# Designed miniproteins, single chains, continued (5), part 97

Each design is a single chain, and the fold is of that chain. pLDDT is the mean over its residues in the fold that is shown.

## One batch from the design tools (miniprotein)

Design m19587
Fold by ESMFold2-Fast:
Structure m19587 (fold): chain A 65 residues (1-65)
Amino acid sequence: SIEGELAEGMIRIVATVYGLKAEVRIEGDKIIVEFEEDSPVAKEAAKLMKKTAENFGLELEIYFK
């Protein structure tokens, strides 16, 4: 969906701006984010990503290494 593509793009930008490496993919109405680190910065980025997904009506699953 266009909403999923926009949300994925915005989430990828958030990871980039925070200097974080993360794998981002869409599975149906769900966005999956796998961070390469479990850090305070990754947790702050995750909060913003969650708000972004919620604004587009999508679920977000986040995994930390």
Scores: mean pLDDT 84

Design m19588
Fold by ESMFold2-Fast:
Structure m19588 (fold): chain A 70 residues (1-70)
Amino acid sequence: EPSIEELVERFDKVANEGQELAEKNNDQETLKKLQELKDKAIDAVNNKDLEELKKILEEVEKLLEEMKAK
């Protein structure tokens, strides 16, 4: 099972890619969603909630996939 450190590293990578793409497209709604996911990830890390952190990672990965599909 992945560690909190591994999940955070993966989240940061995906969130950074999403941020760059959203900024290039001037997509304010996606930037807001990314910030909300970052806040949730911080809460999950503080609570040591691996299951919640995995769900947040899946959400940011889905968001990035949606952005690339459009």
Scores: mean pLDDT 82

Design m19589
Fold by ESMFold2-Fast:
Structure m19589 (fold): chain A 50 residues (1-50)
Amino acid sequence: SLDEYLKEVLKNLEEQGVPKEILEKIKEILNDKSLSSEEKLKKMEELLKQ
């Protein structure tokens, strides 16, 4: 599923040394019950572009 894919992406980012602040923001996005999986992906992409 897309949610499983997003969790795997988070794990890979942690393993590759992405800053903790960015990882915390990504975790907040993944745990947001008001967002669809597609909206979560878009927000993660925007965060990583900053």
Scores: mean pLDDT 77

Design m19590
Fold by ESMFold2-Fast:
Structure m19590 (fold): chain A 55 residues (1-55)
Amino acid sequence: SPREEAVREAAIGILEAGIYFLERLKSRSTDPARVAQLTRDIEAARRLIDELRRR
């Protein structure tokens, strides 16, 4: 439905914005444990985008 498509596109946009924010946090982090956690969160968000793009 047009609403389902719009919600999917909005969710992808929010996830992409989130990834941008997390990448910036990662680049400013000096704590290896936080860098590892941010890397996992970014990877998880990218997997969600891939799933949302599958029909």
Scores: mean pLDDT 87

Design m19591
Fold by ESMFold2-Fast:
Structure m19591 (fold): chain A 55 residues (1-55)
Amino acid sequence: SAAEKEKIIQSAVALFQQLVAAGVPREVALYYIESLLRKEGYSEELIEEILKAIE
């Protein structure tokens, strides 16, 4: 659903911000989040949308 998708995006953005604030390089933080989303079984389309929302 749209609401579920928005919640996932918000969680990923929050995690990215926490990692970067902790001193993790941007590229490493993005790769880590992409890897987590893939491991959780999200579609490539949804993963791309989440990564674009972070950028």
Scores: mean pLDDT 84

Design m19592
Fold by ESMFold2-Fast:
Structure m19592 (fold): chain A 56 residues (1-56)
Amino acid sequence: SSELRKQIQDLIMEEASLTLEYLHYVLQGDEEKAEELHEKAVEVDKQAQELLAQLK
């Protein structure tokens, strides 16, 4: 459970980081880079949700 909680925390931190980079590129008008980061954030969120379902 300790290992699983750390993996979930790492994924949540990664999603937050990707979301901040996404916002940065949205504000700069770089739509292509923003979309890449958005897709990565969505994928990381899915992984975190799957692990959270196992924790409960």
Scores: mean pLDDT 85

Design m19593
Fold by ESMFold2-Fast:
Structure m19593 (fold): chain A 64 residues (1-64)
Amino acid sequence: KERLARVVLFVTGDEELAKLALVDPDKAVEEAKRLLEERVARGELSPQSAQAGIDRIEQARKES
């Protein structure tokens, strides 16, 4: 759970979401993916960067 929280914080920059990863990791992953998709829609993040972020979060969930 600690690794997932770190990765969520690194990818999203959201401390509340990182805290959620310690309590409810599956919900944190879903909310992080939604946030990244929203950033792509706003033009703040490339689809490639969002995909890399999602992949890192999913890997961290699998390991934790």
Scores: mean pLDDT 81

Design m19594
Fold by ESMFold2-Fast:
Structure m19594 (fold): chain A 79 residues (1-79)
Amino acid sequence: SALEQGLELKKKGEEAFKKEDYDSAIAHYEQAKELVKDDPILTAIVYSNLGKAYEKQGDFERAKEYYEQALKLAEEAFA
């Protein structure tokens, strides 16, 4: 399923992040977000992961945008 593929890509992104390969982590997370888009909680997690990866690259503006989107999705899911 799309959800299973999205979770596998999220895992690959997390593995790349641990290796400090932030370009590969971002690429995997970008693909994962499209596959998990119908699940707001998983989308919030992927956006949070994108925020962390951009923060590690020094792109604080992009990191902030993803963190704000992750927070909004999480708040809406638990409202």
Scores: mean pLDDT 87

Design m19595
Fold by ESMFold2-Fast:
Structure m19595 (fold): chain A 55 residues (1-55)
Amino acid sequence: ETEELRRRFVEKLGELVRDPAKQPLALKAVGIYREKMAQDEKEGYRAALEFLEAA
């Protein structure tokens, strides 16, 4: 399950970094992941992915 969330997150980031206008959004998502992963890596991926999907 964590691996599936990681895969989806990486795919979303890859798409966003191809558009310079979306780069700030990608950076915010990485920040969310990094902040939460120290406590729960799965929750970090989920929170970051939910942020990207809501944007």
Scores: mean pLDDT 77

Design m19596
Fold by ESMFold2-Fast:
Structure m19596 (fold): chain A 70 residues (1-70)
Amino acid sequence: DETRELMRRLGVPEEVIEESVAFAESLGLPPTLRRAAALSVASELMRRRGDDEAAERLDREADRLLAEAA
């Protein structure tokens, strides 16, 4: 839910949030990596929707979480 809340604050549509979170949940990753995966998927979906600025914000947040997980 923290992941969904973050995506909403970044301007991500609910359908993209649900798809991204569902995909990340399927990967069986630890919580931080699962969150980063959801953000990365959402970034790609936002680019396909023409929202490059939201996609860049999502990529930056995913990179930040991956750095914390390393």
Scores: mean pLDDT 81

Design m19597
Fold by ESMFold2-Fast:
Parts: sequence; structure tokens; C-alpha cells
Structure m19597 (fold): chain A 58 residues (1-58)
Amino acid sequence: MSELEKQAILYDAEAGIYRMGAESARIAGDKELAEEYEEKAREYEEKAREARRELEES
């Protein structure tokens, strides 16, 4: 398994954690925190996508 594959998995896991945090914050009524976590989730999803794209092109 390549380092790039491991990196993509790591970024995907980070994104998942933030998505769960965002949902929890929404249920608690903390819309500000929910949006912040959603933004972080999107950043990590994008990083995972970049890593996978690089892997596919190699």
C-alpha cells in the first residue's frame, strides 16, 4: 500500500470525524460550531480527493 493511499485514508477519516461533529453540533443547536466543523470536513474531503487523484494519475 502506497504512502499516498494511507494519506487519503487518513484525510477521509478526519473528514468523517468532522462531519459527525457537525451533526452533533446541529442537534445541540450550535449552528456556528456545526458550520465550522462542516468547513473542516470539506477541507479534508478535498485533500483526500487530491491524494486519490494523484494516485490514479501515477
Scores: mean pLDDT 82

Design m19598
Fold by ESMFold2-Fast:
Structure m19598 (fold): chain A 61 residues (1-61)
Amino acid sequence: SMEEKKREILDYAERLFAEGKPLEQVAIEAAKRGHEAGLSLDEIAELVREFVARYRAAQAA
């Protein structure tokens, strides 16, 4: 499903972040995966925003 694809992309982004990749690189890689998975530009933008929000929350904790 599309929701499963979105979850897989977010999990991939979390893995890259855990490996110490910079936020910009992680966002680009997530967007590429979203495009390859057939997500719309709007859906990709929402995924990137969700990941950035998670990243900022983790940095604030």
Scores: mean pLDDT 80

Design m19599
Fold by ESMFold2-Fast:
Structure m19599 (fold): chain A 71 residues (1-71)
Amino acid sequence: SAADHLEEGERLAAEGRFDEAIEAYKKAIEEAKTDEEALRAATNLARLLLSLGRTAEAVRVYKEVLERLEK
């Protein structure tokens, strides 16, 4: 589920397994059934990307989150 992938991403990030954490967060976004689930996963992904200096990817993730809030 989206929640399972979000939890996996949080665990992987805590372990320093950043590329695997990014993929888990992306799966959490894809499987999200609610805007809240998608926003939470996207926010965690964007924060991780910013911490890694991947600013362009983080900006894209934030833009997608903002677009969800506009509906």
Scores: mean pLDDT 83

Design m19601
Fold by ESMFold2-Fast:
Structure m19601 (fold): chain A 99 residues (1-99)
Amino acid sequence: LPVTTPLSPEQAAEVARIRAEVDEINKELDRLEKEMAGQTLSPEERELLEKARILVIAAHLLVTGAETGHPSAADDIAGARQAVEEARKLLEELKERMK
């Protein structure tokens, strides 16, 4: 039967790590957008930027949901971790294309 279960210390630590990585990626994306402010982005560069932003938002929402203590909290934390890793990969591809 579903009961509200608080996050384990390990899960809480992982949520904190994911939140820190989300903040880091957002700052890096903001930095790149400022550097590109005088330039027109290619369709490919715009798609990478948009996808990275969406993944970071998804990771934030997943860890926020997990903190409510619902039964799928572990799955949400794992999904958030994957989204952060995918966002980092897209960010690196965007940087490579900006050469």
Scores: mean pLDDT 80

Design m19602
Fold by ESMFold2-Fast:
Structure m19602 (fold): chain A 59 residues (1-59)
Amino acid sequence: SAEAERLAEEGLELLRQGRVEEGTRLLTKAYILAQEAGDDALAARIEAEAREVARELGL
């Protein structure tokens, strides 16, 4: 989960910088890793945070 958490933070930061393709790629990888680890809480948090940032940016 440490790797998934790191990738999620990097992905959200890239998304906030307008690097949408790179940010989405890292967030997707983080989500997959969280799901593979059985960390449903982290997977849900990644999805919720990504959705909120996308909404804030008008995506």
Scores: mean pLDDT 84

Design m19603
Fold by ESMFold2-Fast:
Structure m19603 (fold): chain A 64 residues (1-64)
Amino acid sequence: YTPEEAIEAAEKALELAKEGKKEEARKQMDVAQNATTSAAARGDLEAAKEAGELLKEAKEIVDK
């Protein structure tokens, strides 16, 4: 995953969560989490932080 892919995956997860597609959002959150972890491991810490914040927001929506 590229840093851009991590952010895009997290944005997609948030979009699905806002649409009430909780199951699809959870699957996309898993993809985004993997991309975020990969970005952090490569030293793309700013992108990983941005994607992480989007994932936190998606999780709050999915969790109610």
Scores: mean pLDDT 80

Design m19604
Fold by ESMFold2-Fast:
Structure m19604 (fold): chain A 62 residues (1-62)
Amino acid sequence: GKEEIKEKMELAGLTGNISRKELIIFAETVFGLPAEAVRRELEKLGKKTLSINEAADILLSL
């Protein structure tokens, strides 16, 4: 669930100011999610950086 994703992000050293590149690398490395799928969701959000909660919501939507 969302909390499990957040725990994995914290263990990877991701802060509350997560860049798009950091999220893409994390998603590919930890969950095997394709970079293009993550980019598509990031484009909808329109932010340069994300909170841990926002990043977890994106990964959960995939």
Scores: mean pLDDT 81

Design m19605
Fold by ESMFold2-Fast:
Structure m19605 (fold): chain A 73 residues (1-73)
Amino acid sequence: SKLEEMKAKALADIEELEKKIEESDEFSEEQKQELLELLEEAKKKIEEAKSVEELHEIVGELQEKLKEFLESL
């Protein structure tokens, strides 16, 4: 289904981002922990999403939280 395909892609994109954050020299260990925690929470919500609309809302919320985090640095 479209929902399952979009979930799989979103989860894969987040996992790639988690790997990039872990390998990055631009963040402190505490900043990495906060970012990884945000991504892990998003992964859980994505897995629980019941519709494409809900999935879009979850991704949008993650993007906003990441923006707020980066602006706080």
Scores: mean pLDDT 84

Design m19606
Fold by ESMFold2-Fast:
Structure m19606 (fold): chain A 79 residues (1-79)
Amino acid sequence: TALPPLSAGAQKVLQAVLDDPEGQQLVEELREAIAAGDKERAQVAVNKLANRGRELTPDASDEDISLAVGQLYQQAQAA
């Protein structure tokens, strides 16, 4: 499934999360949940990533955050 290309705002959210130690931990939690087939834990990790993205980039739109988190989810599934 192809996501739309990342906007500049979504790229900023994605980079902020990946540069943040807490964001890095949440990405690993998401990868582990997906690898384990734990859908509930994966959803919790997605929600935590969206909240952390908002904290790191308060001026980002909800669309930019959703696109960035969607990109992280797709990358986690591919791993």
Scores: mean pLDDT 83

Design m19607
Fold by ESMFold2-Fast:
Structure m19607 (fold): chain A 89 residues (1-89)
Amino acid sequence: MAVERAKKYIEENKDKVSPEELERIEKIADTLAATVPDPSQREEVKTLLLAVMIASLIGDKEKAEEFAKALRDRFPQTVAANSAEGLIK
């Protein structure tokens, strides 16, 4: 459910971020998701990371914190989860 909310948030808000910024954050999300040992979880981690970074970039701190919390709660032992708070400015 958190991943589905993140997907919807990305689709509704990605147009508020420049194409260059989208490419940059997608590369960051891919890099962090690739560190997840279970390949079946990488897409979910990437989706949550993208939602955190998009929300942070557009100033939606509440949504950024919500998705960062979902990442920490579901994937607590990942580098992505440990980096999530650092992605919120």
Scores: mean pLDDT 80

Design m19608
Fold by ESMFold2-Fast:
Structure m19608 (fold): chain A 100 residues (1-100)
Amino acid sequence: SDEELLKRIREQVEAMRKKEEELIKKGYSPEFIEEVRDGILDLALATLKVIIENNKDNPELRKEMQEVLEKIEAETDDDVRYEAILALLQGHIELAKKLL
């Protein structure tokens, strides 16, 4: 269900934030944490591209998701990009459009 997917994604985001905080407490630089986050965002974008390409049963939905993905790729704010990626992964296309 969408609620179970959202819960899992939120748990993953919270786990990531806790690991970031642990690393900063251990003396790792914020710049290093940013580089790790950028790598995670790149992987998420690559995953979205595969999902969009494999959604052949609904070409209109695929087109809308592709248009949102192009806007995410043009966005320079990583927090906005990450929220939009999470919304799009959950199928909340209108929420993703609103965030961009």
Scores: mean pLDDT 76

Design m19609
Fold by ESMFold2-Fast:
Structure m19609 (fold): chain A 66 residues (1-66)
Amino acid sequence: KTPQEIADEVAKKLVEEGYSEKTAKKLAEAAVRAVLDGLSVEDVAKALGVSVGAMSRAVKLAKEEL
């Protein structure tokens, strides 16, 4: 899978969990980058202005698609 294909699958799952499409896409793209680049969940969450919990969930989903 390409990084974009993984982000698309993560975003779909986040929408199913009740996130808006805009928020799900933002979380999914950031989560895939965090996993691939080895970034901390806390640093990425702060940079995006999202909760650590939401970012942690997105990262977990991204790892499951890899």
Scores: mean pLDDT 83

Design m19610
Fold by ESMFold2-Fast:
Structure m19610 (fold): chain A 80 residues (1-80)
Amino acid sequence: KEYEERIKKNPNDARAYYELGKKLMDKGEYEKAIEYFEKAVKLDPNLAEAYRNMAVAYLKLGEFEKADEYQKKADELDPS
């Protein structure tokens, strides 16, 4: 997979981790998607989109308190 190869060549590529997380969301692999979004925000803590997608993933897993927490983080970084 192209994003996995990008990570091998540049392990500090926050965008590659975020895009891989999104692909996992599309496949319904919510727990694994969260792991990649966590890596993305460790590299770029201002990546509001990653926090939004973590909130959606936690919502899909029934983790409503975590979903609310990450949605608030996303809203703080990108209020809309």
Scores: mean pLDDT 80

Design m19611
Fold by ESMFold2-Fast:
Structure m19611 (fold): chain A 117 residues (1-117)
Amino acid sequence: MVTVTVAVVDENGVLLGYKTVKVEPGERATFEFELDVPDGARVRVTVSVSGNARIKRVKVTIEDLETGKKYTLEGREGESAESPGGGRVTWDADGTAIAEFPAKKKSKVTVEVEVEL
């Protein structure tokens, strides 16, 4: 069992969402958040895991609820990923994955996390 925690904050550090799920290593955890922020506001998603587990992959899907269009940002451990829309996924020195992106005015954000030991 690995505990996966996802926190979503705006550009001022205000907490927009926080969820925790327990998964087995090698499984995918999925988190869903609805955001109501100014269009183009910078949003930060922080993904952390418990114990000696590692975050192997993070995929963020942003669905614009006004247009129905979906945008995807994906990153893997040891690599930095950047989308044409200015989104980026990075890993810090502690193995925490950080996804930053401009949000849509009303959006549904789906965060998929793959973890391993």
Scores: mean pLDDT 79

Design m19612
Fold by ESMFold2-Fast:
Structure m19612 (fold): chain A 66 residues (1-66)
Amino acid sequence: STIRAEVSDDARSFTAAALIAAGTPGSVSTAVGEHTIVSEFEGPDELARETVERINQIPGVKAELL
């Protein structure tokens, strides 16, 4: 599974989203762009979906499962 998050220009929201994505069990790699975070997961899809929901709780962040 791949999680993609788009973040507003808010450093706190960006840092929080990156930490959740990189820190989730099953995370293989996390790539960080100017306003985008892409994380690859090899764990269960349920865990990836829960991670997307957690990231979406952060103001100014929109995450989706690809």
Scores: mean pLDDT 78

Design m19613
Fold by ESMFold2-Fast:
Structure m19613 (fold): chain A 96 residues (1-96)
Amino acid sequence: MEEAEKLREEGNRYYAQGDYEKAGELFYKAGLLYEKAGDYLSAGFSYRNAGEAYYKNGDYEKAAEFYKKAAKLFEKAGDDKMAELARKKAEEAKKK
């Protein structure tokens, strides 16, 4: 999906520049488009990237929420290992 991929590329660029808030927004938008398209695996990775960006930004509440969203999408994709890892990241963020 070209539009979602462009948003992920933009998110990666802002993340590399240290603009974690903007990166998180872009990864979230990419995840929504992948989810709408039924690409649950790519949606899960996009929400995980959003969680990582918010974690770097010190926004641990948003990080936990996005890791939790990623876990649900990984479950839908049938990737139980990625879902479990995302849940552990959500719990880790909540303890900050």
Scores: mean pLDDT 88

Design m19614
Fold by ESMFold2-Fast:
Structure m19614 (fold): chain A 70 residues (1-70)
Amino acid sequence: VVQAPPSAEEVLAYAREVAAELLAAETESERAALYTGGRIRLIGMELDGADEAAVAEARAILDEAWAQAE
């Protein structure tokens, strides 16, 4: 059973969606959960064969959103 690896577009779209939710979150607990969950999901996508450059850019998007939320 082989699942197709996530495309660069899917990886970046996911990161942008999580970043938007993170910036909209009202509590520190919600922000921490979104940030941590997003990073774990990106690791999973990388293990599924997603492009390393796209995953790195996606991580940067999450890191920027996390910094802006503080």
Scores: mean pLDDT 80

Design m19615
Fold by ESMFold2-Fast:
Structure m19615 (fold): chain A 76 residues (1-76)
Amino acid sequence: KKIKVIFPDGSVKEYDVSTVAKQIAAVLDILGEGLEQGKEPLLKNVKTGEVLSVLEALETAKDGDVFELIWKPLKK
């Protein structure tokens, strides 16, 4: 199964998330795009509005799902 992620700069990447290994590779690629200290990366499903951690979103995603990457400040 494949999903799309919209990054804050408006760019879009497609990931194959059919296996745990591919999900982990996708997480590392997404985090590598601009890890910001003191923020957590979250993925918002554009159809449902559900906001999940990157790994949880990739594990539960359906084929063709589109997510927006958001950087959320860490709560104290």
Scores: mean pLDDT 72

Design m19616
Fold by ESMFold2-Fast:
Formats: C-alpha cells, sequence, structure tokens
Structure m19616 (fold): chain A 80 residues (1-80)
C-alpha cells in the first residue's frame, strides 16, 4: 500500500541519518570496537534489505544494501 511504502521510506530516511552519525563517529574516534559496531550495523541492515526484497520493495532493499556497504567499507578502513 502507499501508506506502507511511505512508512518504510520514512524509516529508511532515519536509517540514513543513523549511518551518517556512525560514519562521523568512526572518523572522529576510530577504534577496533567501533569497527566491530559498524560491521554489526551492516549485518543488521543486510537482514532488513532481504526482508524488504521479500516483501516486494526491491528498490528500498537496494538503498538499504548501499547503506550496509558504506558501513562495511568504513569498518575495513578503520582496520587498515
Amino acid sequence: SAAERAALEEALAVAREDVDQLLQEARENPSAELAEQLRRAAETLRGHARLLEEAGFPDLAAEVRELAERLERAAEELEA
């Protein structure tokens, strides 16, 4: 439904803000613990993307996967 899609788009906007905050924290206070937190957040987002795709929202799933990829890349850079 349009209402369901609108609610999911709002949830995605919040997820983007949360990711941006985690990435800022990674730049300001890099640590192995934070790298692990970023990986766990990416894993959670990948799970959400799979559920979105199964529910018939592949475009929203792709957006969530992009957020997960950003977190994984940041975690890798923190350990380099």
Scores: mean pLDDT 86

Design m19617
Fold by ESMFold2-Fast:
Structure m19617 (fold): chain A 99 residues (1-99)
Amino acid sequence: MTTREGRAVSADTPEARRAAELAVEAARHFDTDPALAERHAEEARRLADEAGTAAAGAYYDEDAGTVRVVGAVPAGWSPAEAGDVGGPLAQEAEAQARA
């Protein structure tokens, strides 16, 4: 994927950073505990809205072999193993859009 979102976005706002952390947590748990993942994703969305930031979400960048976070990235955030985070959350969003 070659888009302008091909970079990690720095976040200065504590709320935006928290939202990004929760989005990553949601992606991590999507396959093992989808209910927990959904709640984390919803909380991240709510915090991003409260902070006035863009969306806080995660997706897997197949070309880079890493997970990307949209809208906010915690300072010092470490990329998770490829395919473990972002992917399930992104696939869920795509599945809903296609329905």
Scores: mean pLDDT 51

Design m19618
Fold by ESMFold2-Fast:
Structure m19618 (fold): chain A 57 residues (1-57)
Amino acid sequence: MSEEQKKAIEEAEKLLVRGILTGEVEKAAEEAYRILSENGLEEIGKKMKESALKATE
C-alpha cells in the first residue's frame, strides 16, 4: 500500500469518527468512501461505509 493510500485511510477514519460524534454518520461514510475510491481503495471504502452504517443501527 502506498503512502498516499495510507493517508487516505487515516483521513477516512477521522471523518467517520467525527460523523459518529456529530450524528452525521451517513454523510461521513459517503465522504470517506469517496476519498478511498479516489485513491484506488474502493473495496476498503465499501467495507468501511457498511461497517459505520451498521454500527449506528
Scores: mean pLDDT 78

Design m19619
Fold by ESMFold2-Fast:
Structure m19619 (fold): chain A 80 residues (1-80)
Amino acid sequence: MKEKAEEYYQKGLEALSRGDYKTAAEYFLKAGQYYMEAGDYDKAIEAFLNAARAAVQAGDYPLATRAGKLLLDAIEKKEA
């Protein structure tokens, strides 16, 4: 699970380097979800923040909203 999270996070960074904000947002969102399943809430927070930022840059506000909700869930689980 954590290994898949790191793989998707790296793919997100590669997409960002190409200016492919839509693809980057999707990869960061997947990375965050896998980090959540692994219990790595710090990395999940980082991934969902990057997903939200990339989604905004892509003009995909529904995706940015979804990433923001998942970000809040990750923060809640870390603090619980």
Scores: mean pLDDT 86

Design m19620
Fold by ESMFold2-Fast:
Order: C-alpha cells, then structure tokens, then sequence
Structure m19620 (fold): chain A 68 residues (1-68)
C-alpha cells in the first residue's frame, strides 16, 4: 500500500526530527485507518527506515490508547 508507506516515511522523518506531536498524529492516523496486519507492515517499514523497534512499539501503543 503506497499510502501506508508514505505515512510510515513521514512518521520516520518526524521521529528523526524530534517532532513528537507530528509523530503521534501520524501514528494515530495509521492506527485509525489500518487493521492489525497493516499496522505490523507499517512497523516493519519503520524498522526498514531506521527507527528503533522499541520506539515504534511504544508509539503505536500510545496512539492506540489515544484513539480508543
């Protein structure tokens, strides 16, 4: 999914820039729009883009809480 990849790329850039407000909003968008399989795909894309897997897990968990 090209749109999911674009969101993951933007999220990686926000994390690398230290823009946590933008990072959280992008993570919430991923959680809102995509199922568990696609969220796992996004996490793999973020790891491919150089983001720490532990940071990815924590950010997606926080986003899921805020979306609930």
Amino acid sequence: DEELRELAERLAEAIKAGDWETALELAKEIVRRYDSRQIHEAAELLEELGVDPELVERLLALAAIEVS
Scores: mean pLDDT 84

Design m19621
Fold by ESMFold2-Fast:
Structure m19621 (fold): chain A 81 residues (1-81)
Amino acid sequence: LSPIEKLFLQTVNKNPNAFEDLDKDGDGVITGEELREWLESQGYNPTDEEVEEIIKLADENGDGKIDFSEFIKLLLKYKDI
């Protein structure tokens, strides 16, 4: 895992409401734009490449977005990070 992927995983594993915080419009998916905005709200300054790396880590469907099911699978897979 890259440093930014570890950072994301550590942050979301500590926050049980992370999906709700990321999904600002309540549509049930997290876009790269929403992820960037959330990381910036947490005090980070991610590059476009770093945002894409995090999306790819969770994106099982290859649609460029993270749905709730993919998010929960990600947390279960990386709960110890």
Scores: mean pLDDT 74

Design m19622
Fold by ESMFold2-Fast:
Structure m19622 (fold): chain A 55 residues (1-55)
Amino acid sequence: SSQLQQQIQRLQQVIDGLDRQIAEYKAQGRDDLVAGLQAARDQVQQQLQQLQQQL
C-alpha cells in the first residue's frame, strides 16, 4: 500500500539522520551519546525490517 511505502521511506530517513548524528558524536568523542543513538538505530532498523516483510 502507499501508506506502507511512506512508512518505509520515513524510517529510512530516520536511519540516515541517526547515522549522521552518530558520525558527528564519534568525531567529538561523545561515546555516551553514540551508544544511545546506536540503540535507537537498531530499534528503527527492526521496525523497517518488519514493514519490508509486508511488501
Scores: mean pLDDT 86

Design m19623
Fold by ESMFold2-Fast:
Structure m19623 (fold): chain A 58 residues (1-58)
Amino acid sequence: MEKLREEIERKVQELGRKLREYQAAVAAGAPQDVIDALQKQIQELVKEIVELRRKALA
């Protein structure tokens, strides 16, 4: 159980970093391709966190 919680916390921290990177890219007027890539990375991290949370509660 602790191992799953630790993994979730690591993913949440990574998500926070990616969100800051995304906001900085948008503010700087980065190319749409860069913004799209960051959005996909964020979506993948959210998906992984949701799946890990489900496993932790099961």
Scores: mean pLDDT 82

Design m19624
Fold by ESMFold2-Fast:
Structure m19624 (fold): chain A 79 residues (1-79)
Amino acid sequence: MEEAEKLYEEGLEAEKKGDLEKALEKFRQSARLAIEAKDYELAAKAYRQASLVAEKLGDEELAKEFEDQAVRAYLLAQA
């Protein structure tokens, strides 16, 4: 749990520094660990941030994939 939140924060810091590839990796790792922990709210936030970073990197297909994962995680959080 704490590790997934830490990775999310590291992703935000990397994005602020302009390290978009590092930010993407941190958000992806955060989302994965959050799903494993069934923290679907954190997973949705992490996938949403990963989608935005992928879009900034010009990878529209990857951005769409992460957006879809964020929506699914959001719906699971509401169940």
Scores: mean pLDDT 86

